# Designs tried in a protein design run: designed miniproteins, single chains, continued (5). Part 3

Each design is a single chain, and the fold is of that chain. pLDDT is the mean over its residues in the fold that is shown.

## One batch from the design tools (miniprotein)

Design m16071
Fold by ESMFold2-Fast:
Structure m16071 (fold): chain A 72 residues (1-72)
Amino acid sequence: MFETRQEINLLLVEAQKAIDAGDFPRARKLLAEAEKLLETNPEDVVGYSQLAKLYERLGDHERAAQLREKAK
């Protein structure tokens, strides 16, 4: 019932909380779920930008760069 963009945002918020808590395995799982939803909503450039920023915080710089290209 809610827009997919809202679910993506909730997953990204939970991933950020996991990173802040040092739970990197949980953060990676949440980011992977958000990425799957973004594939159904490719016009969500803000979602891709946030996803890229969080992967960069995990040290996944190559994936972050690829996701930033999708946010342009």
Scores: mean pLDDT 80

Design m16072
Fold by ESMFold2-Fast:
Structure m16072 (fold): chain A 109 residues (1-109)
Amino acid sequence: MAEELKKEAEEEIEKAREAIEAGDDEKAAEHLRKAGELGVKLAEYDPEAAKEIAEELLRLAEEALRKGLRKAARAAAEAALKVALALPDPLVSTGLALRAIGLLLDLEL
């Protein structure tokens, strides 16, 4: 289960990265939301792998924001926040959640 969830999350992240590189905001946002859902499920079985997914979602949010892909940036930051909040370590969870909230606030300005 965890290995399959990790593989599916990584596949959705790769598709999101390709869509961001292509400038496809809607497609990137769709794949980022799916990666977030998979990352939340993964946190129950493999919190270290879920942490890696959250970190990658934060990187993709920053990349999308830099490219002006606002829907993708929001989807990635929201996905990262959901995964962060699912993590069992309160220090790791809080650190990643604050980074995601910061990106979401940047999108509102």
Scores: mean pLDDT 88

Design m16073
Fold by ESMFold2-Fast:
Structure m16073 (fold): chain A 90 residues (1-90)
Amino acid sequence: LAQQILDQLLQPAKLALAEGSKDVAAAGKATAQQVADLLGDPSMPPKDALKKSADLLQDFADYAKKQGVKKAAAEAKKIAEQLYKLAEEV
């Protein structure tokens, strides 16, 4: 379960690497780990964990877009929007 979530969260970093941006890929990997840690924290309310995770991915998407790494930015924004939607359901 956790491994599948981490694999999905690493997708923006993989896209950034494919687009030739090692710096954005490194930032994406760090963001994926922070989000995985938030979602795996049993002390945090699920709605708060989802919203904070979505905010981190949106911040990464904005950063990637500023760096011209469009595919990584689009994927991160898509995941952020999915997490915001899930937060409204819990």
Scores: mean pLDDT 85

Design m16074
Fold by ESMFold2-Fast:
Structure m16074 (fold): chain A 96 residues (1-96)
Amino acid sequence: MAVIGIRVVLKKPVSLEELQELARDIEAALRSIPGVKEVTVSASYDEDGKGVINATIVTPKELADEVAQRAVEAIEDVVKKHGYEIEKITVSTTAG
């Protein structure tokens, strides 16, 4: 199995309610990706008060690159549909 970590920083502060709704929609979108076995999504704020979403995805190692690409695309689509902009996305993959 591989573990994909994705950290998303939003450009502007959002309310806790909006951030929690965004995190739930991101989790749902990530769970729909073929090859995804497990998803955990958490929401927080950075030191500037910007919304931060952290996603951890478990997938077969053979699909890790494809799932990572689809996950980034799904996150960008969900964030855009909520009317927010992404400042930074960081992606890491650990194959076990």
Scores: mean pLDDT 86

Design m16075
Fold by ESMFold2-Fast:
Structure m16075 (fold): chain A 75 residues (1-75)
Amino acid sequence: SEKRRLIRDIVRAALAGATAEQLKPLVKEAKENGVTVDDLRSIRDELTAEWKAEGVPEAAINRAFAMAEALLMSM
């Protein structure tokens, strides 16, 4: 799914240390492709499980999703 790819790209960039300003272009592209906060929420558990399996701390995953959600809601 294109929406899933766009959401994954945003959250993965946030996990890699991208700032809110650096994420804005990715969020803009996602919104232009119809991505909503509900789309983000719908895949959150699946992506969280994937990154936890890769050894990413759950606190880092939660922060990345919080940043992505805030940007999707405010932009």
Scores: mean pLDDT 86

Design m16076
Fold by ESMFold2-Fast:
Structure m16076 (fold): chain A 106 residues (1-106)
Amino acid sequence: SKEEKIQKLIEEVLAELEGLIDTLSTTNPDFAAQLQSALDSMKKQLAAAKTIEEARDILENFLANVKALIDELKAQVDLSPMELAMILTALGTINFAISVLESLER
C-alpha cells in the first residue's frame, strides 16, 4: 500500500541520517548538530501528522531541505574518506526516497 511504502521510506531515511549523525558527531559536531535539528523537526511534524498525505508532504519537504543542507555543509568542512562515503550513501538514500515518492500517485 501507499502507507506501507511511505512508512518504509521514513524508516530508511531516519536510519541512514541517524548513522551519519553518529559518524559526524565527534569530528564535525556543528554539521551533526544541524542534521540532528532537521531530523528532530521532521520527527515532531510526523508525530503531529493525521493523514498519509500529511506524512508524505512532510517527508518530501524534509528530503529537499536536508539534501540542500548536506550539500551546503559538506562544502564548508574537511571530510575524511569515510565521512565522505557516509555522506554520499545518505545522499543516495535521499535521492532514492525522492524518486519513489515522485512515482507514487497522490
Scores: mean pLDDT 85

Design m16077
Fold by ESMFold2-Fast:
Structure m16077 (fold): chain A 100 residues (1-100)
Amino acid sequence: LPKPKPLPPLEEGEVRAEVTLEKDDYIYRAVARVRVKSPENIEKGRELARKLAELTLKLMTSTDPEEIAKIQREIREVVAEMRKLGLELVSLGGYKTKKK
């Protein structure tokens, strides 16, 4: 099975969350990177990064327009929460690679 491409190294003060799902002979991978200015927020930054990655993965695998709209609203809510906490979304990406 082909391995997912290696991710670039983290910069200082960044946290990364990665979520993968195997479906229809593909490996779906979602990655969120968040910059944390204050050490006390690093764990919350990890949780929000993970939630963004999970929502991105759901968005990539959803076929229902109503579900897609709901996921997009949830992503906006998570980004708004991050902004309130002084967290910066560095990158959010979804990838699909073929198995075998």
Scores: mean pLDDT 77

Design m16078
Fold by ESMFold2-Fast:
Structure m16078 (fold): chain A 86 residues (1-86)
Amino acid sequence: TKDEEIQKDISFLQEKSGKTYDEQELIKLYDKYYPHPPESFSDGEKILLALAIKLLREEHPDAEKLIRQARLGVNLVKLLAGVPYD
């Protein structure tokens, strides 16, 4: 299911980046900065997007590659993270 795929992508990003974050804190971070999104996201979708945003903002050396492998749009995540396109 979509939720199972999202959970796999979350686990993939945490394992391959070596970064582990509290899921409830990632949800709070998403809700704080995106309180009125145009569509409703699941907790898993919020966690996945917040994790990808943190990897870009913390300048993880493999962030863009890992985000692509998690089937996320790198340019979309850069836009949400406030990171410039190179």
Scores: mean pLDDT 73

Design m16079
Fold by ESMFold2-Fast:
Structure m16079 (fold): chain A 70 residues (1-70)
Amino acid sequence: GKKDQIEAAMKEALAIFEKGLKEGKANEAGREGVAVIKKTAEELGLSEEEIEKLLNEFDRRGTLLAIQLS
């Protein structure tokens, strides 16, 4: 369903970000992850507010991932 597609996009974005962290390209990978989430959310017809919440969740989960990899 819609929720499963959003979670799949989030996991893809986080995998891109993890690879970027390991390669010293965190800023580029963060932008690519944001693009993945925005594309999926827009295709699913999410509101601007719903997209903002997903980007905040990506930032939160990405920060935790960066701490774990430090």
Scores: mean pLDDT 87

Design m16080
Fold by ESMFold2-Fast:
Structure m16080 (fold): chain A 90 residues (1-90)
Amino acid sequence: MELYKKFYEAMMKSQGINSEEELEERLKKLKEQAEKLGTEEAKLAYQRTLAIINRLKGEEVDYSAFSEEEKKELEKELEEALKEFEKLQK
């Protein structure tokens, strides 16, 4: 479980996000953009991004924006990425 936190931090740093505050600001802008556009596509993009972030943080995840196939694919990608990250920590 600690491995998820380290992976999350490493991913955030690789994207130039050095603080939780910066992440919150980016998520806020994404939400505001989705609300401004008012399209289902923009809403789904925000919900999917939030779900991925919450999954990495070990928080409650809302998968309502994902199909069963998309959920399976996301979990597989996260598992593979985490496994590669763990290998790099050796």
Scores: mean pLDDT 74

Design m16081
Fold by ESMFold2-Fast:
Structure m16081 (fold): chain A 67 residues (1-67)
Amino acid sequence: MKEVFEKLKKELDEIKREVERGVLSLDEVNERSVKIMKEAMDAGLPQKDIDELSVRIEEVHRLALAR
C-alpha cells in the first residue's frame, strides 16, 4: 500500500512539473487525475492517503486553470 501511495505522489509531482512547463492540456490533467484516484481506490489506500492525493490533485488542477 505505501509503495503505491509513494508511486502516485511521484506521478502527481511529475504531472505538476509538466503543467508548469505548459506541456499538458487541462483535459490531459483531468484524465490523469481521474486515473490516479481510481488506482488509489482500487489499491485500497487508507482514507488519509486518498485525502492527501486529492489535495495534490486540487493543487495541480488549480495550476492548470491559472494559465
Scores: mean pLDDT 80

Design m16082
Fold by ESMFold2-Fast:
Structure m16082 (fold): chain A 96 residues (1-96)
Amino acid sequence: STQKRDNIYSGSQQIVDHGQKAGDKISPQKQKQVQDQITDSLMAGNGDKAGQIAADSFPISKSTVLKIISDLYAAKDDVNKIKQVTDKAQQVTNSV
């Protein structure tokens, strides 16, 4: 669906932005290329490939990227669901 693609594209931008903060900044042209590749892989239902593309492009772990992807699919426009995921992650951290 169009809405799903738009949400995935926005999420791919967040992954690229996170990667840019984790290491040396890549060119705007390369950023767009990576974002497009991640978006296309996710639209094809291949989250594993999307995670690999991000991990190969930036000094971030594939597991971190896959968690972001999972959260994006779960949340859409559901702010309460985003909050529940955040609250649970915080609770687990505080119990360790």
Scores: mean pLDDT 66

Design m16083
Fold by ESMFold2-Fast:
Structure m16083 (fold): chain A 80 residues (1-80)
Amino acid sequence: SLDDYESEIIESLARMAASTIEDPEERAEFLERAKSVKSVEELLALMRETLAREAAKDPEYGAKFEKRREENRAALEKAR
């Protein structure tokens, strides 16, 4: 079923996204809320909300996010 496949993708993406959240409390809250997510779009919205809260707590968050994004881009290029 497509629904079963989407649920597995959402769970995998949620676990990967959670691994980028440095605050254990924010990570736990994200994972708990992710259990109620029914689509990839809802998961992305939840992730943006969590990232916005972390950015509000840490003024350097934006720089750390861009650094990780660049490292991920470099890793994808090596996999090519």
Scores: mean pLDDT 73

Design m16084
Fold by ESMFold2-Fast:
Structure m16084 (fold): chain A 89 residues (1-89)
Amino acid sequence: SLSLTPESRELIEEVAGLSLEEKKEIARELIENPTDELIRKLTAIALYEALKALAGDEAARRFVEETGDETDPVELAKKYLEFLEEKIE
């Protein structure tokens, strides 16, 4: 098992703990003030939830851990695809 960095752990806990209303608020803020940080946060939330539904909690946590502070949507999509391909049975 990989040791989580403090930053990766905090991000996993933040994403996993967000309510539907908090997710909506992040989306609203992105519409009003699109920043790389907000784009990254919303993308991480969406991909985490999708991976959790398709591949389970451990895969979703590993995805967030391995992406860290990645803000490029293309790089996030590549990593997401790698996790999906690993879990296709």
Scores: mean pLDDT 67

Design m16085
Fold by ESMFold2-Fast:
Structure m16085 (fold): chain A 101 residues (1-101)
Amino acid sequence: AVRERLEKFRQFQILAGDEQGKQQTTLMLQMIDQNPSLSGQLDNIRQYSIDMYRSGMSPDQVRITGLRRNIDVINQMRDHLDPDLVDTMVAGLRGDIERIE
């Protein structure tokens, strides 16, 4: 179910032309494939992004807040995932913050 929700989310990002979001969701799918027990935590990352968008914050503020939260959650999973995959995800998220700021 979580993998299917992330695949659907990635498809919506593709249709919206969100290449950065597509890349992030692709990495989350790879993380689920490496450790399926983390699927709930990764689904929470997706849900946090959606909930913050709904909060009425500006798109940039929603993205920065979500990106920082996602970095924290991904770092909490470091011991359960491939370090290269974690570092790639964190670097991408930090790069997104720098591009917005």
Scores: mean pLDDT 75

Design m16086
Fold by ESMFold2-Fast:
Structure m16086 (fold): chain A 88 residues (1-88)
Amino acid sequence: PPTSLTPQQEAEARLALAQIRLAIGKKYADKFVKEKDVEGLEQMVKDAEDYIRAAEEALRQGVPGAAEDLRWAKETLEEYKKKLEEVK
């Protein structure tokens, strides 16, 4: 049987998953801008928004470092929104 996660551990796991999804998209960010890939950039914006939600939940559950994750996630969202507006 799988190990039962506490709410804090579950929030930490969800945060880590959101970070992985965003990191994958970030590797292609410059290519999406160069090729005017609106759909790719919209997905990156969505992944950054999902990261904000995961970081907010992690902060509520007392996950160490979640406040810094939330700050970085908000900065990343604003950067990706600017890139998206440049290619629309």
Scores: mean pLDDT 81

Design m16087
Fold by ESMFold2-Fast:
Formats: sequence, structure tokens, C-alpha cells
Structure m16087 (fold): chain A 67 residues (1-67)
Amino acid sequence: DILEKLKKYENMSKEEIIEKLRKDPEQANRALLAFDKYLEEHPELREKYPLTEDNAYKLIAYFYENA
């Protein structure tokens, strides 16, 4: 369950996530591609939960570590 995996990033600020992405642009690009693919495969995420800026950054952080 992706929501359970996002709890690991619950205490990370948006600014902290952005700085993490800046340190490795290649990994950041892979994370963004994985994020786009996930949203394409899971349209229900947009229907059941509005994709807030906070939720988007946490999901990108997850893919940054796992993509």
C-alpha cells in the first residue's frame, strides 16, 4: 500500500525534499518519471484524495529513494 510507504516521509518538509532532489538531478529525473507513471496508473488517487502539493512532494520523495 503506497499510503503506508508515504508515512516514512510524513516528517519531511517540502523544502527538505526539494534540496534532496537538487543534490542528484539524474535521480530526481527518474523520480519524476516514476511519479508521472504512478499517477497515470492510479487515476483513483486524484478522485479519492485531491493531489495536494504536500502529498505530491512526499510521493516524489518515495520514488526518489525507490526509482
Scores: mean pLDDT 74

Design m16088
Fold by ESMFold2-Fast:
Structure m16088 (fold): chain A 75 residues (1-75)
Amino acid sequence: LSPEERAALEEAIKRVDETVEKNKDKPDQEQIDAISQTAADYARELIARGFPREVAARIAVKAANHGLKKLDELK
């Protein structure tokens, strides 16, 4: 990852971690939806900042997978 891509991934992971914590007491499907929405919103933000769509999508997928794994560990 470039330094810019790494910084974007770290920011994405932080946002997803905050989403997981905020939604921890909600039903599983609502938690999954919140994680997916957070990742999708951040991907759009990265594209608006000038990131290629492919890079933004890759970062979003990695962040979403991180959040889903964290959610699974809390079950």
Scores: mean pLDDT 81

Design m16089
Fold by ESMFold2-Fast:
Structure m16089 (fold): chain A 61 residues (1-61)
Amino acid sequence: SKMEEAKKIADKLAEIARSSKLSDAQIETLKAEFAEYLKTKLKLSDEEVEEILKEFYEKVK
């Protein structure tokens, strides 16, 4: 499903962010770009996007 694909992308991006030791500002930029991708390319609803972003944040912080 698109949600499963989104979660896999979130996991990969979180791993990259942690291994690259991104700053808080860089993580916020990545989050914003990821949110746009989820809305425009995966066509997720606002609620689904918020769920994925919450999981991403929990993994990087």
Scores: mean pLDDT 84

Design m16090
Fold by ESMFold2-Fast:
Structure m16090 (fold): chain A 74 residues (1-74)
Amino acid sequence: MPSLDELLAEFEKGVEELLATIDDEEEFIARFVELVQETWVRLEAAGLSPEQRARALERLGGILERMVREIEER
């Protein structure tokens, strides 16, 4: 099973691929929501401790914040 860091790196890569390949806003949002849901299911399945879950949420929040900033600065 991938580590927490690997799961988060896969999520970040997935977001980068969506940003690079999808020009349609509605399609991007739909695919992004799917990616978030899939990543969350995988994190839950990993049986993380409360501390690891807190770290995962912080890391996900940071990735989302960087994505929003990148879009706003375009």
Scores: mean pLDDT 74

Design m16091
Fold by ESMFold2-Fast:
Structure m16091 (fold): chain A 68 residues (1-68)
Amino acid sequence: MTFYAGVSGGPVVPVPLEEMLKIPHVKQVNERVVGAEGEGARNLDEWLRKTYGVTFPLQDSVVALSEL
């Protein structure tokens, strides 16, 4: 399963669900959404930045990614 990560109005990148679920405190919320909060959100954001060069605004402690 592939999810897409990006910011509103910016580019999006395909991200494998299996790789995201290896990150501590990251959880699949439903078939279209991966969620992380607090430390999990920071872990997911750091991994996405290092692996794909994608960052989210620092406005939320929760990261939600959708399948397109």
Scores: mean pLDDT 61

Design m16092
Fold by ESMFold2-Fast:
Structure m16092 (fold): chain A 88 residues (1-88)
Amino acid sequence: SDRDKAQHYEDQGRRYLSQGDRSSAAVYYHSAGYFYYQMGRYGDAARYYRQAIDLGFRGAIPFLARSYQQMGRDDEARRYQQRVDQIS
């Protein structure tokens, strides 16, 4: 299920982060965010996309913007969407 996949990727992200592998942790947190997003859990998705960005995975920025949009946080969504446009 999407919940099982989200939990699996969250656990992997935490494991790699504890080992100092920030790049792998970022990718796994992005994957966890993706499955939380598919479940309609946009707050959890935003949290893990933000974690991935903080660990250097800028590819999560458009997914974070979309999560804020789904939550009705239009100002946050616009700010992150503008960051995508600046790095494109």
Scores: mean pLDDT 86

Design m16093
Fold by ESMFold2-Fast:
Formats: structure tokens, C-alpha cells, sequence
Structure m16093 (fold): chain A 69 residues (1-69)
């Protein structure tokens, strides 16, 4: 429930092209539930270049790393 709320905000941020904000919400979902499969799969797809251009993917992944460190 709570992890899904954070994940939905991340998806909305991607749609709005707010990639840093998307990374923060993805990190929030994983802080709530470290095994939250939708966020883990989404991040894996981003790392593989399946969802975003490399520059956009880098912004998301750097924001996630900063929040989880």
C-alpha cells in the first residue's frame, strides 16, 4: 500500500520529466519495502536502457543512490 503510493508518484514524475524527483520516490518505495518488486523491476529496466534515454536514466539512478546512501 505505502510502497505503491511512492511508486505511483515516481511514475507520475517520469511522465512529467522530473527524473530526479522520480528517483527520490523510487528510493522511498524501496525504503518502505526493500523487496518491492515493481520498483526493483522498474529500476532494472531503467539500468538496461529499456525505459529512458541514458542521460535521463543517469539522473534517476543517481537520485536513487543518493537517497539510499
Amino acid sequence: KKAWDAFEKALQAIRDKNYEEAGRYLAEALKIDPNFEPARRFLDDIRKGLLLHPEEAQIVLEAVEKELS
Scores: mean pLDDT 87

Design m16094
Fold by ESMFold2-Fast:
Structure m16094 (fold): chain A 86 residues (1-86)
Amino acid sequence: MSLTIVVSGLSEEGARRAGEAAKGAGSTSGPATVEVRGGEAVVRAEGLSAAGYTAAVLAAIGAAMDEGAVTAKVEGDTVTLTVSEG
C-alpha cells in the first residue's frame, strides 16, 4: 500500500529524525522518500505491508514524542502528526 506521513511542530533535527525513523521502520518494497522543511517532515512510501505501515507510523510517533505531545489524524493513505509544545 502507499503511505504519506506529514509531521509538523518539531525542530528541524526532530523532523528529520521522525521522517528517517518512519522510512527505516516501514521496510518498503517500493520507493520511499523523506522531505524536511524546517519543523515539518513529509514521508512518502510505496509497497508497504500492513505491518510495515503500522511500524512506519509508530516509529514517526515515537520520534515525535521526544519533543512533545503528538496528535494523529488518519485520512486514507495520509497520516498527519502534529506535535504540541512540551
Scores: mean pLDDT 78

Design m16095
Fold by ESMFold2-Fast:
Structure m16095 (fold): chain A 93 residues (1-93)
Amino acid sequence: DRKAQLQAVLDAVKGLIGMITVPQQYGPPETVLAGARLAAEEAAKLAKRLEELGASPEVIAEVRKAAELADDPEALIEHLRKAAALLEEQLNA
């Protein structure tokens, strides 16, 4: 089910945001950067998965941009949040 697979990617994107935002609330700055680097690596894998699932080019572009922002946690979160919003809109259409 393509809709269920896109929902799983949306849940994964929200999880990647948590890899940065949770350390921002509770951890030292080095854990934020470690979370961002891991989130960027996982975003690259999710971008490939979105391509295989035929997701909109706009969603794929935002996730790919996040994958390039391992050293910029705030910009990485912004692009992941945009991707999540676009995926939610696509799933509710």
Scores: mean pLDDT 85

Design m16096
Fold by ESMFold2-Fast:
Structure m16096 (fold): chain A 73 residues (1-73)
Amino acid sequence: SSSEEKQLEEIKKELAELRDKDPEDPEIQKKLRDLYLKMLDILIKKTKDEKERKELEEKKKLWEKHFEELLAR
């Protein structure tokens, strides 16, 4: 939908803005986590192909684990 496309463009813009910030800042890492996971949720909802949906769900699990490990300390 138009709303989902606008959300994806907003997320991409926010991700680009965060690229210029300190990647070692845990607050920046939390924002990156939230934006990446939100982007994947929109892509999962938008996809009509079952194989692509499963691949996106697996990618989401990997990113959730990555950020959990990164932010654990």
Scores: mean pLDDT 80

Design m16097
Fold by ESMFold2-Fast:
Structure m16097 (fold): chain A 94 residues (1-94)
Amino acid sequence: SAKERLREALAELTALATRSSGVRAALATQAAIAFQEVLELLEKGDYEGAIEALRKALANLDKWIAEHADDAETVALARRAKALLEEVLREVEE
C-alpha cells in the first residue's frame, strides 16, 4: 500500500540522514519530514491535506534537483524520493 511504501522510505531516509553529512543529510532530513507529514495525513484520512503536502514535497524535490544538478548522488536521492511520492499521489487521487 501507499502507507507501507511511505513507512519503508521514511525509515530509509531517517537512517540515511543519521549516517550522512552535508547536502545529502539535509535532503534526507527534509524528505523524511515531508514523508512523515504525508503519512500522518493519510492515516487521519485527510486526503485533501495529503494531496497538498505531496504537491508541496514534489515541488521542493524539483528545486533540490535543479539547485544540485552537478551532485549526482543528491540528484539520484531526490529523484528516488520524487518517484515514490508521484506513485503515492496517483494512488491517493484515485
Scores: mean pLDDT 85

Design m16098
Fold by ESMFold2-Fast:
Structure m16098 (fold): chain A 77 residues (1-77)
Amino acid sequence: MEKRFEADVLLALGEIYFALGNLDYERGDKEGAIESYKKAAKLYEESARLFQESGDEEGARLARQNAEDAKKKIEEL
C-alpha cells in the first residue's frame, strides 16, 4: 500500500519538524519555531489526506490532530 507508506513517512517527518519547532522556541528562536511548525502542519495535512485515501481512518484522525496542534503552536507565538 504505497499511499499508506507515504502517509507514515510524512507523519514521521511532521513529528521531526514539530520537535524542531519546540527546540527553536525553547532557545528563543520564535521565527525558526514558526517555520518548523508550519512545515510540520503541512506534512501532517498531507499525511492525513493519504491515510484517508488509503482507508486508514485512525491514521487520518491522528495526523489531523497533530496538524491542529502545530497550527495552535503558531497562533500562541
Scores: mean pLDDT 87

Design m16099
Fold by ESMFold2-Fast:
Structure m16099 (fold): chain A 71 residues (1-71)
Amino acid sequence: SEKTKQIGELFKELAEAAQKGDLEKTKELFEELKRLINNNVITQNGLHELLKVTTDEEVKKFLEEELKKLQ
């Protein structure tokens, strides 16, 4: 579906921003992805996948805090 394609493309951009340590871009893309998915379980799974590729401490902290809010 179009929505599934948009989610995939947005997640790819989000993962690239997180890997680069771009905190502001990661925040913006995550908010868009969260609204588009509108499901805490799927968003939580996405956050776990992002944490696997994130080494920047500030981006990692942001993702961990967002994950905590969904628990």
Scores: mean pLDDT 82

Design m16100
Fold by ESMFold2-Fast:
Structure m16100 (fold): chain A 55 residues (1-55)
Amino acid sequence: VEINGKTYEVAPGTPLSEIVKKEFSQHPEVIGGTADKPGEYKARIAGGNIKIIVK
């Protein structure tokens, strides 16, 4: 999983919202998917939007 150019290793099936909570100490308002579903996702947090890429 890649967030803002930084790679995170997570277990398959980890909700992307939990990664955002842990790494940014923020609660995402709009985020879909899990670490096992490849794609590009967007999350809205305090301070703006972030891009999440699952490979």
Scores: mean pLDDT 66

Design m16101
Fold by ESMFold2-Fast:
Structure m16101 (fold): chain A 68 residues (1-68)
Amino acid sequence: MLSDEEIEKGIAQVRAAVEAAARAGDLRGVQTYLALVEHEAKTSTDPREKEKLEELAREIRAVLAALE
């Protein structure tokens, strides 16, 4: 089980990576991060981590839609 600090740190790192990929016009990179986050959200057994990952997945989908 991850601490809230570890979950937030992981989310912040993915968010920064998605932002960098979006700025570079790397649509495939953004899609790859979305797939990874969606997989982690589906396989997570921690409700708090699952909720935060599902929120992050929604944010990444919005970024992807803005790039299309």
Scores: mean pLDDT 80

Design m16102
Fold by ESMFold2-Fast:
Structure m16102 (fold): chain A 87 residues (1-87)
Amino acid sequence: LWRPDPLLAALLREVGETRETLTEGEILYYFREWLRKQGLMRTDEDSNLADVSGTPLGEILGRDEVNLLDEEGILALLRRHSTEVPA
């Protein structure tokens, strides 16, 4: 199981996820739901890229866009903002 850091936990809480520990797949699911809820997906391009420029998330990521189809890249990012805990 994984425990999100305070920043990731705050983002997940905005989509109704308040548990202290989650599976990697659950964190990935709620993170994607948060991006959709914030309207950060580009609809004018039919793109799978989420523009996070100008957000606190973009500042922490050090980049302006997140590819929602890059599951490995997203998981690597989420692991940087989570602590692995024994199940």
Scores: mean pLDDT 68

Design m16103
Fold by ESMFold2-Fast:
Structure m16103 (fold): chain A 99 residues (1-99)
Amino acid sequence: SMMELEEKRRETGREFLVEVAKSLLKQYGLELTDEDSIEEVEEKFKKVEEKIEKEIKEAEEKGDEGKAKILRGLLELFRVAKEALLEELRRKKEKKAKE
């Protein structure tokens, strides 16, 4: 019962992080497809990370500490979401290699 709730919470958290990653990529004009390789997915994430890092630097240079703080939080969330999606893709690839 408690272990089943923790498993459901972990599954819901993973699904949420995957959806966050997809949503953030779409906001930056990038979309994930079922045809994307792990390397192509990593390249798409790298482009978004570089854009966010540039926006953070521009906000800091303008003295907009509020915007810089929000963007730093967004970058941290995006990095966590990226790792969750990449781990899922790697597991899916390993399962195909074993069959």
Scores: mean pLDDT 76

Design m16104
Fold by ESMFold2-Fast:
Structure m16104 (fold): chain A 95 residues (1-95)
Amino acid sequence: KEEEVLALKEKLLERLNEATAGKAEVDLPLEEVVELLAAIYFESEALVEKLLEKGKPKPEVAEQAAELLAKVLVEEPVDDLYSALALLNKELAQK
């Protein structure tokens, strides 16, 4: 699972970098960055567009968000964005 988390984290960051090409770096909270990554992963174009209006997350926050999302998705595979966001909200509330 450790290798699976690392591989998924890398893919999430690559997709984020592609989706945020040309966007300005802004100070986004971890919660919003995790939501953005989940929207990118599940291909929710409308939500990605809305969240990217603010700009792209700082690399440090993007790294933390990608790791958190990768761990959740590897441990509890879900097939839709809303189920993933429910799991992430529960995980974030416990921290």
Scores: mean pLDDT 78

Design m16105
Fold by ESMFold2-Fast:
Structure m16105 (fold): chain A 72 residues (1-72)
Amino acid sequence: SEERRRLLEINLKIGEAKTYIVKAKRDPSNKEAYEKAKKLIDEAMEEARRLGVDPSTLKAIEALKKEVEKLK
């Protein structure tokens, strides 16, 4: 149950990061959206690595990290 709670927290951060990525893409001057997306995806990545999630989930987060990097 604790591991499932941690995985839910990771998924919630991913979902929130996707929302900020969309906002940053629509308004590139919105640096707050970019910064929030970056923080959320970095946190999700670190938590996922600690939890030892499957490689497919980790690769999905890595893809989102690249998406955030393109916002620069």
Scores: mean pLDDT 83

